# Ledger of designs, part 17: designed miniproteins, single chains, continued (4)

Each design is a single chain, and the fold is of that chain. pLDDT is the mean over its residues in the fold that is shown.

## One batch from the design tools (miniprotein)

Design m12559
Fold by ESMFold2-Fast:
Structure m12559 (fold): chain A 71 residues (1-71)
Amino acid sequence: SFDAQVQALVRQVSDLLFATGRAPSLDTPLADAERAIRDAVDEVARQNNTPQSVADAALQRLVDFVRRVRS
């Protein structure tokens, strides 16, 4: 399903960010955090030939999470 593909991509992107030491912290400026997430989503999506709609949804979920944690 679409949701399962989005969740799988979110997990893969999160795993990549933590494994490579690229995961943004609460001290990371918001613009830098969003850029790091976008770059990681683009990397994983390109490697997997992920549909743009799935990549966009995964990016939105991760960015929304970062913004919510900071509010």
Scores: mean pLDDT 86

Design m12560
Fold by ESMFold2-Fast:
Structure m12560 (fold): chain A 68 residues (1-68)
Amino acid sequence: MSIIKEVIERFGLTEEEARNLVRRAVVFVYGARTDEEIDKGIEEAEKNEELRKKVLRQIEELIRLDKR
């Protein structure tokens, strides 16, 4: 299952909002500095349950910090 789709369904976000949050979370979790490293981090999070959980937890924290 795509992590972006899970984020859309779990947090009630648009595809654009979900993509932006996933990218931000991957930068934080993996220390990614390029678009290629971010895409690699997303792919690894989709294949590894523990990394997926870390990315999802980081998204929850980002949503909390982005208090609107």
Scores: mean pLDDT 79

Design m12561
Fold by ESMFold2-Fast:
Structure m12561 (fold): chain A 73 residues (1-73)
Amino acid sequence: MEEQEKARRFARRVADSTAAILEKMGLPELAEQARADIEATVDRLIAEGKSPEEILNAVSDVAYEALRKAAEA
């Protein structure tokens, strides 16, 4: 569905932006993990029929946790 494609595109942008920040911080493994986690989260929630708001919130939470771990490293 078109809304699911938009959600996937948005999540990919968040994943790419988060990964770029983590790579700039010298944490390339964490960047790849965050990207994979965001993509897996969006695929799971779309399969479960979750709303765009729920997908956005979950993707944002994953990105936030990755950046929080980077700040504590």
Scores: mean pLDDT 81

Design m12562
Fold by ESMFold2-Fast:
Parts: C-alpha cells; sequence; structure tokens
Structure m12562 (fold): chain A 69 residues (1-69)
C-alpha cells in the first residue's frame, strides 16, 4: 500500500498537480490498495476529479495504477 501511494503521489506531481492534491490522492490510494487494480484505477480516477485534477491527469493516474500491478 505505502509504496503504491508514494508512486502515485510522485506521478501526480509529474503531471502538474499541486503538493496538496498529490498528498490527498496518495492517502486515497493507501486506503484502497487492497482492491483489484482495475477497481482501484477507476476509483482513483473519480477521486482525482473530485480533488480538482484535470480529466487528462485523472486518466493518466488510473493508467499508472494499472501499470504498477
Amino acid sequence: GNELAEEVKKKALELGASEEQAEKIGLSVRSMAHLPAEVLAELIKEQALSLGFSEEQAEKLGEFVMELQ
């Protein structure tokens, strides 16, 4: 869980997200890391959009989560 959350936080920052947005999405990943990768990717995409990420940023984060499986 922790490693995946840190990688997603780093990816969010690389995509141009704020430090606060990256921290919040990382916490969401930690809470949901027990879920199947496809389910986690979809929920992280939804969560990113709710946190003010762009559609492109949210999509790329979902794809990245699936790659880290």
Scores: mean pLDDT 82

Design m12563
Fold by ESMFold2-Fast:
Structure m12563 (fold): chain A 81 residues (1-81)
Amino acid sequence: SAMDREILRRSIEAFRGLIAFVRSEEFRTLSAEEQERLREQARGAYERAMKIAEKVGDEEAKRELERLYAEFEAALDAALA
């Protein structure tokens, strides 16, 4: 559906924003609890977006989400080191 495609587009944009945020000075001002909550929220968002990509058969969105989520996890781990 058009709504599913919009959700995928917004999810991809959101992950790009999350990666930039995790690399920012603002992220370093968060408490350890808030930083861990962001990890959990991002995982849930990723799982939901992947289900939508599978439902609509958008293999490009699926590959982009997998790439962005891996980059997010790497950026988060680097920021916490």
Scores: mean pLDDT 87

Design m12564
Fold by ESMFold2-Fast:
Structure m12564 (fold): chain A 76 residues (1-76)
Amino acid sequence: SMEELKKKAEELEKEIEELLKKYKQAVDNNSPLSELEKIEREIILKMHEFTELAKKLGWSDEEILERERKIIEKAY
């Protein structure tokens, strides 16, 4: 249902925000490159899932890009 897709999109948004924060902390802590790459791959996969769900919800490419920018800004 559309309601289920919306909930999943909101869940992914929160997961992406937390992964971005985790990535920033790992950079600040001088974590090994392998750990940074692992977190980056998780971010990319979650972003892809989010984009696909947003398309199913009927969001335009512009709306998806705007939302992604807001997620990144929240992780600042």
Scores: mean pLDDT 86

Design m12565
Fold by ESMFold2-Fast:
Structure m12565 (fold): chain A 68 residues (1-68)
Amino acid sequence: SLEEQIELLKKRIERLKKATQEGIDMAKKMNLPEAVKITEEVGKKKIDELNKEIDSLRAQLEAERAAA
């Protein structure tokens, strides 16, 4: 269902946020400021893309509920 797809995407975002933060922490420990910046930018872009997909699915769910 659309609701299940939204919940799976939310869980994916949570895992991605944790992975991104772990990558940032590791880059900081290695004193690689450029790697920190790249990891932050890549992580943000991926999260933004997933949030857009959630917004699209929410709009579809709202339209289905309005039509019922």
Scores: mean pLDDT 85

Design m12566
Fold by ESMFold2-Fast:
Structure m12566 (fold): chain A 84 residues (1-84)
Amino acid sequence: DLDEELREALREAEEKGDLSRAKGLEATLNNNNPAEKALAWGVLGYERGLSPEEVREEVAKLYGEEYGEIAGTVNEILLNSEKG
């Protein structure tokens, strides 16, 4: 459950005193905008080593294919940001 993972990430950020990250994660958990949640899940999924496909499928199940594609694309861009 990505919401449970977001809560765990928030707890870790609070423990480390990373107020900027904690604020962003809390805003995402309380945000009813699926596009902003999709963006955050794309980033979080990348940080946790999830594939673009895994992130896309999870978001698509909850908010629909359009938002799943946003999350998957963000994850893919981050994975491909390394110079080959």
Scores: mean pLDDT 74

Design m12567
Fold by ESMFold2-Fast:
Structure m12567 (fold): chain A 78 residues (1-78)
Amino acid sequence: SLLEEARRLAEEAIASSTAAIAREGRTPLYERRLAAAQELLEAVERLERREIDNRTFLETYRRQSAIIAEADAALAAA
């Protein structure tokens, strides 16, 4: 499901960003990627608790996943 895909994306991005920050220090790119992943995970958990609707979740998913993808592209180009 989209919710499970979003959770997996968020958890993987949190883990990899946290590891990168621990290894090479805090950079704006890793901090932005981590923040986006944390916001996505929070949106997943809020939807599971019925604190937000599907539309609000989808808007957050689209926004935060785009930030993660942009960070991934920047990291691949470096």
Scores: mean pLDDT 88

Design m12568
Fold by ESMFold2-Fast:
Structure m12568 (fold): chain A 79 residues (1-79)
Amino acid sequence: MTEEDKIEEVYKKLLEELEKEYEKSDHKELIKIAKEYYEARYEMIKKGAPQEEIDRLTEEFQERALKLLEEQNLLDVLD
């Protein structure tokens, strides 16, 4: 199995778990952001993007999630 095949399997399982959490969660928008993040991260890995670009993607999605929590007055969700 290639490294790409291993990463694909990991992301498939991760996205399946996020979908399961989405159905039962009160914070569906936050899970949606997480799903979009992992899908985008997987695409960057497939393209051979350097770790620095992946780290920037992570930072952008963290800021987006924080903004959503602030707008919904849900900062306590992180506790």
Scores: mean pLDDT 73

Design m12569
Fold by ESMFold2-Fast:
Structure m12569 (fold): chain A 102 residues (1-102)
Amino acid sequence: GATTETKSETLDIAEGTSKSVEFTVTGDTVATVTVTAEQLGDADVVVSVYVNGKLVGVKSVKAGSSATIVVEDVKPGDVVTVKVTAKSGSGTVKVTITATYK
């Protein structure tokens, strides 16, 4: 099996605001990074994934739903930032970031 590293954080997000989780790739090999966002609150949220400040993926997540964004070819030392924005209502979003190393 491939070596994996996981970071999970729950974000409480007020309407019209954003919160972010950062993950630095610490392995010695190229990683596939899987971001899962689970919306436990009543807001529709937008999940944006950045690598070194560059937008690489975006998905909308409805209240009570989840979305997964997969980013390939993430290099050692790269910083993955997951930004969650609440559009309507408040959000409680569980963000899980998993790096899978080759």
Scores: mean pLDDT 84

Design m12570
Fold by ESMFold2-Fast:
Structure m12570 (fold): chain A 77 residues (1-77)
Amino acid sequence: SREERAQRYLEMSELLRKKAEETGDKRLLALSYTYYAVAYALLGDDEKADEYLEKALEAEEDPELREAIRTFVERAR
């Protein structure tokens, strides 16, 4: 179900966020926020999806990866 997929993304995002905090890796932080945004998009929580999408884009400087992040989140809605 969408709820089961959302739960998996939340679990992955928490693991990635912990690793990003341990290593200082901003790209890993951006990926963590992207997975949070996808999870909330799957749950229909557009406000939280948009909040985490904004955080992901602030953490990522690469224009191609920023576009990929936007695409991933929009496909989950």
Scores: mean pLDDT 86

Design m12571
Fold by ESMFold2-Fast:
Structure m12571 (fold): chain A 84 residues (1-84)
Amino acid sequence: MEEFLKELETKVNELKEQGQKEIDERVAKASDEARKRMEQLKAENPEITDEQAEALADGFVARERLKAQEEMDNKIKEEKEKLL
């Protein structure tokens, strides 16, 4: 039982490390996409301020981070449910 708990803990830590890397990569890609989208949006709507464009880009990146985090949390939950 305790040996299984340690193996689960190790697996959870590994999933967290891999998940964090996936989150970082997804956030980096989302940041690049948000930047390109904001450039297009500013070209179409010159009334948009730099502050507004940055806020929209930050919001998009934050949403992608949240989705990636939820995917990681679900994987961890699934591993824990196997023990319960």
Scores: mean pLDDT 77

Design m12572
Fold by ESMFold2-Fast:
Structure m12572 (fold): chain A 70 residues (1-70)
Amino acid sequence: MLPSDKEVTSTLSRMGVSILKTSFPTTKKSDLPQMIKYAQEIKKRAEEAGDQQTADEAQALIDQLKKKLA
């Protein structure tokens, strides 16, 4: 039996935020738009799963990525 879609989505979203945060300091400016896109997808999925904490962390990461791109 598959676990709850919300539990799976929440767990994967948290892992995604962690991976992106680890990669952030070494990310090339040319790769920033792709990372912003990934972070936006993670935020959307976290919001759909009801994981507001992970969604807020993804938004903070999006803001940091956009600031680095500027």
Scores: mean pLDDT 78

Design m12573
Fold by ESMFold2-Fast:
Structure m12573 (fold): chain A 97 residues (1-97)
Amino acid sequence: AKPSREEVVEAARMAVEVGALSFVLMLYKRGGASKEEVKEFVEQVRELVESIKDKIDPDLYEELMEKIDELLENPSAENLEEVVEAFKRVVLAWLAS
């Protein structure tokens, strides 16, 4: 009934990654990050999310992966905002479970 320590630590790690991605978005909007740097960071986030796929809500996982694919094809600030919002939904659902 109570979440395990391991589940709390994983949720905290995911929340930190959302913060990092939000910071990258802020830098990208200000011209402080290149398209290549944004794509490299998002590919790392994709690998992290894929490694914990079985622990994520499947509908939210699919939405996040779709938004990541859209960003990698067209790296715009708008598409990065969509990735941030989808990742937030994944983390919030994790914290609610």
Scores: mean pLDDT 79

Design m12574
Fold by ESMFold2-Fast:
Structure m12574 (fold): chain A 71 residues (1-71)
Amino acid sequence: MQALLDRAQAAVDAVIAADPSLELVGLEVLDREAAVERMLALAEAGDPRLVLSLQSADGSAVAIARFAKKP
């Protein structure tokens, strides 16, 4: 759980380092079932390039990060 958050934060930092025009809008950790539903809603509503997902080592949880372009 905490290891998942640490890995998610590192992945977020890497995405922003690669594209500084992006900013983090939200980072959430959900159980597997809620994460699937959340990911589908985000994929239907926006650009899939602006969503990053990272699974826990045991597969029970998923970290979901959302980005937006800076104005």
Scores: mean pLDDT 77

Design m12575
Fold by ESMFold2-Fast:
Structure m12575 (fold): chain A 100 residues (1-100)
Amino acid sequence: SALENAKAAARGAADLLQRTADETRSPEDLPKLEGVLRTARGILDRARNAAIAAGDLEMHRKLGEAIEHVERAIELARKGDLEGAREHAREAARLAREAA
């Protein structure tokens, strides 16, 4: 179903965010993290739209929170805040996984 596909996509985005955050060990890794964050934002936004269409308001809310953390992580990565970017990316991954 569209909802099952959205849950699978959200889990995939969570895995991608978690792995990339864990691999982000120094400032030179931040551009790669930013790229992954932007990709994950698109995946999570599409999953959030599928949740609305299916009437899953809790999944919609949690994916919205995950996207807010992705956007904050992008801002922090751009500013060179390594730990802030990583922690927000991990929180986005946690919320996306919980939504699925």
Scores: mean pLDDT 92

Design m12576
Fold by ESMFold2-Fast:
Structure m12576 (fold): chain A 87 residues (1-87)
Amino acid sequence: GMSLLRSIGLVLRAIGLVIDTERKVKELEKEGKLQEAIELLEKLRKELERMIRELERLGDDVLAERMRELLEEVRKKIEELKKKLKE
């Protein structure tokens, strides 16, 4: 159905953004650019929140819940880097 195709498109986009962001964040951490890494993760967090809301509108509660688990992991990484930045 059209709703399933839209949901799959959102999930594929989210996977791509997570992979790209993880790679860039690891490189920024190695360079000591913690503030830039935090800003990149905050951008990812906001985009994932938008995708979750769209999945909920499409009625895809299972994929929305899985995306919330991923969002929680991103939030934890942001808090980890913020603690390192304060040191």
Scores: mean pLDDT 85

Design m12577
Fold by ESMFold2-Fast:
Structure m12577 (fold): chain A 57 residues (1-57)
Amino acid sequence: KKYYLYEYKPGEEQPENAPVKMPKGWVFQGVVAEEDLVARVQALVDEGKFTTFLRVK
């Protein structure tokens, strides 16, 4: 499975062609394979960042 990964960056703009519209402050980081998701989320959390992800159907 693949996931759309987002990071919360207050004051940064969402790209126009983001696959899913998110509330202001959430920035699309890219499409991540299921196997890479945990590592990428953990890296952002270790930096004190807020992140979320949506499953690609």
Scores: mean pLDDT 74

Design m12578
Fold by ESMFold2-Fast:
Structure m12578 (fold): chain A 93 residues (1-93)
Amino acid sequence: AITLTLTSANVSDKATNVTATVTATGRDAGKVTVALSSDSKYTAPTVIVQASIAAGETTTLTLAREAMPKGTTLTVTVIASDGASATATLTVV
């Protein structure tokens, strides 16, 4: 089975990107879909990128975003080819 681990750190309200670190274990994750969304108070475009991640590999992904007010909660979601997923939340500070 594929297991994904996802981490992301809080970002400044002036930052134009979000950085997320993804690790695949068990099996090769192959191409993954990565999406960035905001909480229900703000509409952000969902950014979908694809990266290929092998078993035991850690990949850093940089996702573009628009500037948002402090206190906004952002969610990063990664989905592997077999449907395995991981989610990390971060706050705009």
Scores: mean pLDDT 72

Design m12579
Fold by ESMFold2-Fast:
Structure m12579 (fold): chain A 68 residues (1-68)
Amino acid sequence: QPLVDEVRAALTAGDPERALEASKKLAEENPKQAVPLLIGLAQVFRDRGHTEIAEEARKLAKEAEKKA
């Protein structure tokens, strides 16, 4: 829950890199929970024009799927 709140706060602040880093930590601790969150973040980042960060989030989601 705290990590999900950090991701949301970073997105609200317009800091996609911070949101991605918080999501990486969530993927290490809870890969099942991290997968849908990372997929959602990739979509949000893409919609906002952050293409490179969106691709990183998509790659992290794929890695988390292997662990889940």
Scores: mean pLDDT 77

Design m12580
Fold by ESMFold2-Fast:
Structure m12580 (fold): chain A 79 residues (1-79)
Amino acid sequence: MKAKAEEIGREAKEQARKLGEEMVRDPSLAEEMKRRMLEIAFQAYEENKKLGEDKLGGETAEEILDIMSAAMAEVRRQL
């Protein structure tokens, strides 16, 4: 179960990182990518919660929000 929770977290963070890179390349997509990143964070949290790994789910969601925040800061720097 823990290995599955860690895999979910790793994949979710990978997807969030790619979306962050896309919004930095094209700031017009920032709101769309932000929405997708929030969906990924929510899904990762819910899936890990089902596995009894609430703490890992919360940590993964926090890391995704940090990735989103960093990408948003880069978008604002370009504007």
Scores: mean pLDDT 82

Design m12581
Fold by ESMFold2-Fast:
Structure m12581 (fold): chain A 80 residues (1-80)
Amino acid sequence: SEKEKKYEEIKKELEKMIKELDKIGEKAEEANDLEVLKKVQKLKDEIVDFYNNLDSLSVEEAEKKLKELKKKLEEVKKLA
């Protein structure tokens, strides 16, 4: 269905965000940047929770949450 396709697109975007956070986390570990590491871990936890509960949200709610998570990722990237 169209709704299922939208959820698949959102899941794919979340997977990309996790990969990006993994790279940021690796650099932060090498730099011993505890602040960035904590923010990376917190955002990963939020993304995983969202991914696992995606089916409980409307498409509109899911798209709004994805935008919020993307903004948080940009904030973490600025600190890294």
Scores: mean pLDDT 86

Design m12582
Fold by ESMFold2-Fast:
Structure m12582 (fold): chain A 92 residues (1-92)
Amino acid sequence: MKARLRLTVTEDPDAELRVRLKDPHNQELRDAVGRVLDILREYQERKGLYFDGELEADHPEAVRKVAEELRKRMPELQVGDTLEIEAEVPEP
């Protein structure tokens, strides 16, 4: 199972991250996605950066790995940059 984040850094306040949950009833998966959204919001508030893209979320652990990698890359992102992060976890 995997998580994949694709985004473009923009100056457009109408930019939107579209989220695709494999299981929308999984609270842990929703909470993990919330961590990714919180990171993007922090940089919107601190640097005025907006993000257009998609997050595909199959598993909470894969999403958490994406969030950790996103935190590492965020300080270097500028308007016009594109970012892709993918993380995989073994099938249960």
Scores: mean pLDDT 83

Design m12583
Fold by ESMFold2-Fast:
Structure m12583 (fold): chain A 84 residues (1-84)
Amino acid sequence: MLENGEEAARLAMEAVKEAKPELKEAAEEAERGIREVAEALRAGDEERAAAIAEEIREALEKVEEALKDPKVAAKAKELLAKHL
């Protein structure tokens, strides 16, 4: 289920980037970090996964706050329905 989690995260970041272009850099950082965490976990490197998660914590918080916006949430639901 990691691949489905990665895809859902990617689509959520895409929704943030489309609805709030000013958060594009934070969304791209979160997307990259989530992918790197998933790769580290697949390799059994829990220490590296934890370190990357800490590194992207601020970007993740910005994205999570953006997803609370009804406009962003609607875009995320649209992309999830279309691509998952």
Scores: mean pLDDT 76

Design m12584
Fold by ESMFold2-Fast:
Structure m12584 (fold): chain A 71 residues (1-71)
Amino acid sequence: SMKEKLIEEGVKIFEEALKQGKSILEAISLMMKHLVDQGHTNLARELGEAALEAYEKGKSKEEIIEEIRKV
């Protein structure tokens, strides 16, 4: 679906930011910005909230990505 493709694009931005040495919070911000710039503001908010909640619970990078994919 289009939603699944957009989620995977967001995950890719998140992973690339981390690979470049950015913090998890910066990676979340970049993922959200990508989706907002594409006109998907509501989806950006939902992915950001899922990622931030997982991060605040001390989840690993891989677990944060899993929670993003569950949106």
Scores: mean pLDDT 90

Design m12585
Fold by ESMFold2-Fast:
Structure m12585 (fold): chain A 76 residues (1-76)
Amino acid sequence: DKERKIKALREAIEKAKEPTPEGIREAARYLDEADIPEIAPRVSAAMLLSTLGTPEDIELAREMLIRAAKEALEKL
């Protein structure tokens, strides 16, 4: 329901604040739990960036996930 999605999106934003591959993976997991189809391609792209492991890729993944979560929260 809406409350479950809001909780998952907020947890994703919090996890994405950690600028590590682990933080990115945890954020993506929470976004998957939110079950919002519109953000799924960004979650997949961020997970791919997290496997490449450069600081630039991690920062791009982090921004991607935070933006996706914030946009989803605004629509709810």
Scores: mean pLDDT 80

Design m12586
Fold by ESMFold2-Fast:
Structure m12586 (fold): chain A 91 residues (1-91)
Amino acid sequence: DRVREALTREVERAIRLVAERANLKIVSIEPTRFSDGIAIQTAVAEGDKTYTISAASVLNPDGTIGTGATLVNEDGTVVESLTLPPRPVPV
């Protein structure tokens, strides 16, 4: 489904952008949780530290995708957050 693919791509993009802002390198995206096309939770390691990225995308009534992501360290502190501008679903 093109909509589910677009939601997934935007979530992955938000995850990468949040990691980039925090100067973290994502070696691989290994989702710890995935709900049907709207949310991903991913663990990221940097040296001896582990971070968690939680990201979600939703389809708006106007046919655009809204996406956000947060980066949390091991003690539960939010160290970075991101909201992407709405993006149209590819036809």
Scores: mean pLDDT 70

Design m12587
Fold by ESMFold2-Fast:
Structure m12587 (fold): chain A 63 residues (1-63)
Amino acid sequence: RPEEAARRVREIAEEARKLGLPDSFVQALEGASRGFQDATAAGVDVEPAIEALREAVRELAKR
């Protein structure tokens, strides 16, 4: 659902913040949450993009 997509992206942004990633990156993820909501409402499958964001956060945290 659109609201669930936005929530999942915001949860990823919160995890990125807890991991000490740059504020600019966290802010970009929070800004993207609305885009993911709108895309889901338009019938786009955003699941691959959400998983890619999770993997990117994990990789950046391994610095």
Scores: mean pLDDT 78

Design m12588
Fold by ESMFold2-Fast:
Structure m12588 (fold): chain A 71 residues (1-71)
Amino acid sequence: SKVEELRAEIERENARIDELHKKMAEYSKKTKGTPEEAKEAIWEDADAAVQLIHEITRRLGLERERRKLEA
């Protein structure tokens, strides 16, 4: 069913969001290292944050579509 397909896509998005959160936590730890490590980690964390916004936005769209089909 379309609802089952949407749930599967939402689960994939949840996994991607979880991975991005883990990467951001790792980058945040590296910001407390040497100045060179901190600079690199700050930019990597910022890039991951932008990607996170995109993935959360996609998940919101999938959730709204799922709710319409379940209503």
Scores: mean pLDDT 84

Design m12589
Fold by ESMFold2-Fast:
Structure m12589 (fold): chain A 113 residues (1-113)
Amino acid sequence: SSLQEEALAIADEVKALSKQVTDLDALLQAYDHVLEALKAVAKDNLEGQIDVGVLELERGVLEAVGLTVEDAQRLILRGLDELKKYLPSATEEQIKEAKAHLEKALAILKSAL
């Protein structure tokens, strides 16, 4: 399979597991890696950089008022949806970096089941 297809498969597994995990710390650690994956594929895309900034702002606001498990799950799902928009235009090296972060998110979520 292509590197892009591999990254999409891992993203889908992260999405599925995030809905089952109720450990807030594990969800937030996984979200941080999803955000780093998005940063990698959005590096040369202004719209993608804005999407990263919006997610960082939303995370900060929710953290200030008290993050719930449901908030962390929604942040992961939104980060993955934004990631999928930028994957087709990303370089091979950006996709490799994103894939490495998605694999870390997946490992964290698997450990929290």
Scores: mean pLDDT 90

Design m12590
Fold by ESMFold2-Fast:
Structure m12590 (fold): chain A 82 residues (1-82)
Amino acid sequence: EEDRLAELVKRHFKELGVEVSDKAARGFVRANLPRIREVLEEVKKNPEKADEIIDRYAEQLAKEGSKAVAEAFRGVVRELVK
């Protein structure tokens, strides 16, 4: 299950022009898994607000570090919501 999330992280970073190792992708999953779970639960309760919820969490990540990290997070969460 973590391996599947790590592959999603790697694919979304690659779409942003960033290649990440398996170790880096797993690190991203470990750091962001609680946040990913919170977003998925909020979207499940309010699917009509999915984009607003995802954007709120991504904006918080962008303030904490990197736009690339925030965009990879958006991609992963949007794919998991499908």
Scores: mean pLDDT 79

Design m12591
Fold by ESMFold2-Fast:
Structure m12591 (fold): chain A 99 residues (1-99)
Amino acid sequence: MEKEKEEFEKIVEELKEVSKLPPEQIEADLAKFKEQAEKVIAELEKQGNEEMKELAEKTLEASEQIVKLILNGDLEGAAKKYLEFLKETLPKAEELREK
């Protein structure tokens, strides 16, 4: 659909800007994000918050895959993965936040 192509192109453009950063910086930022995400997941597991834990795990997994695609120069693959992640998880995250 037209609107989905427009969103895809916008994300590809944003990812092109991210890809201009040194690879070492992108990897360092991912490593910090992963460390913080793993701590959040561990806390959510202790609290028995399975819904938020699943969302956090999916976010970490998607972030790692997207960064690898960016580092490999597959910006279209990265944008597609990011859009699929948003469509599947963002409505659920908003529902959980508003509850």
Scores: mean pLDDT 76

Design m12592
Fold by ESMFold2-Fast:
Structure m12592 (fold): chain A 81 residues (1-81)
Amino acid sequence: VKKASDEELIEYLKQVGRMPLEQALQFIDNLKENLLSLAETDPEKAKQLLEQLKKVIPYLDEEVAKRVEEVIKEVEEKLKK
């Protein structure tokens, strides 16, 4: 995913909300790998996606939201290199 609207991210997270917790966490881990790769190939798009992802955290289950926050932090650290 190179660009996502606020609505598109909410749609992704609705899918995550319908998954068993273990699968939801796996999905977030895959999202992390994609964002880290994007941070290397297109840092500006990675920054945009992080800002949009932050907006949708309130719509997530608390444990999933915590995992997403960890992903955001790791990607932000990579972008500072």
Scores: mean pLDDT 71

Design m12593
Fold by ESMFold2-Fast:
Structure m12593 (fold): chain A 84 residues (1-84)
Amino acid sequence: MVKEILEEAKKKKKEFLEFLKKESKQPTVNMEEFYKKVKELEEILLKAGEKMRELGDEKGIEELHRMAGEVQEEIKKFLEEKNL
């Protein structure tokens, strides 16, 4: 269960980062789709964190915090590159 939750979070993070790479190559950004994707990933990470807390998995919580930090940095870079 714990491993499956972390793997799903990693998969969703990878999909989101690939979405950002694709959007960075486009002349225009679909901001509605961008915010929707950000919110979806945030909800997945929050639910995963809740389950890790229920299971007492401190290592899983640490991993999720690390993933969230990486996502925030990539979002910041993307917005700066697009002058948003």
Scores: mean pLDDT 79

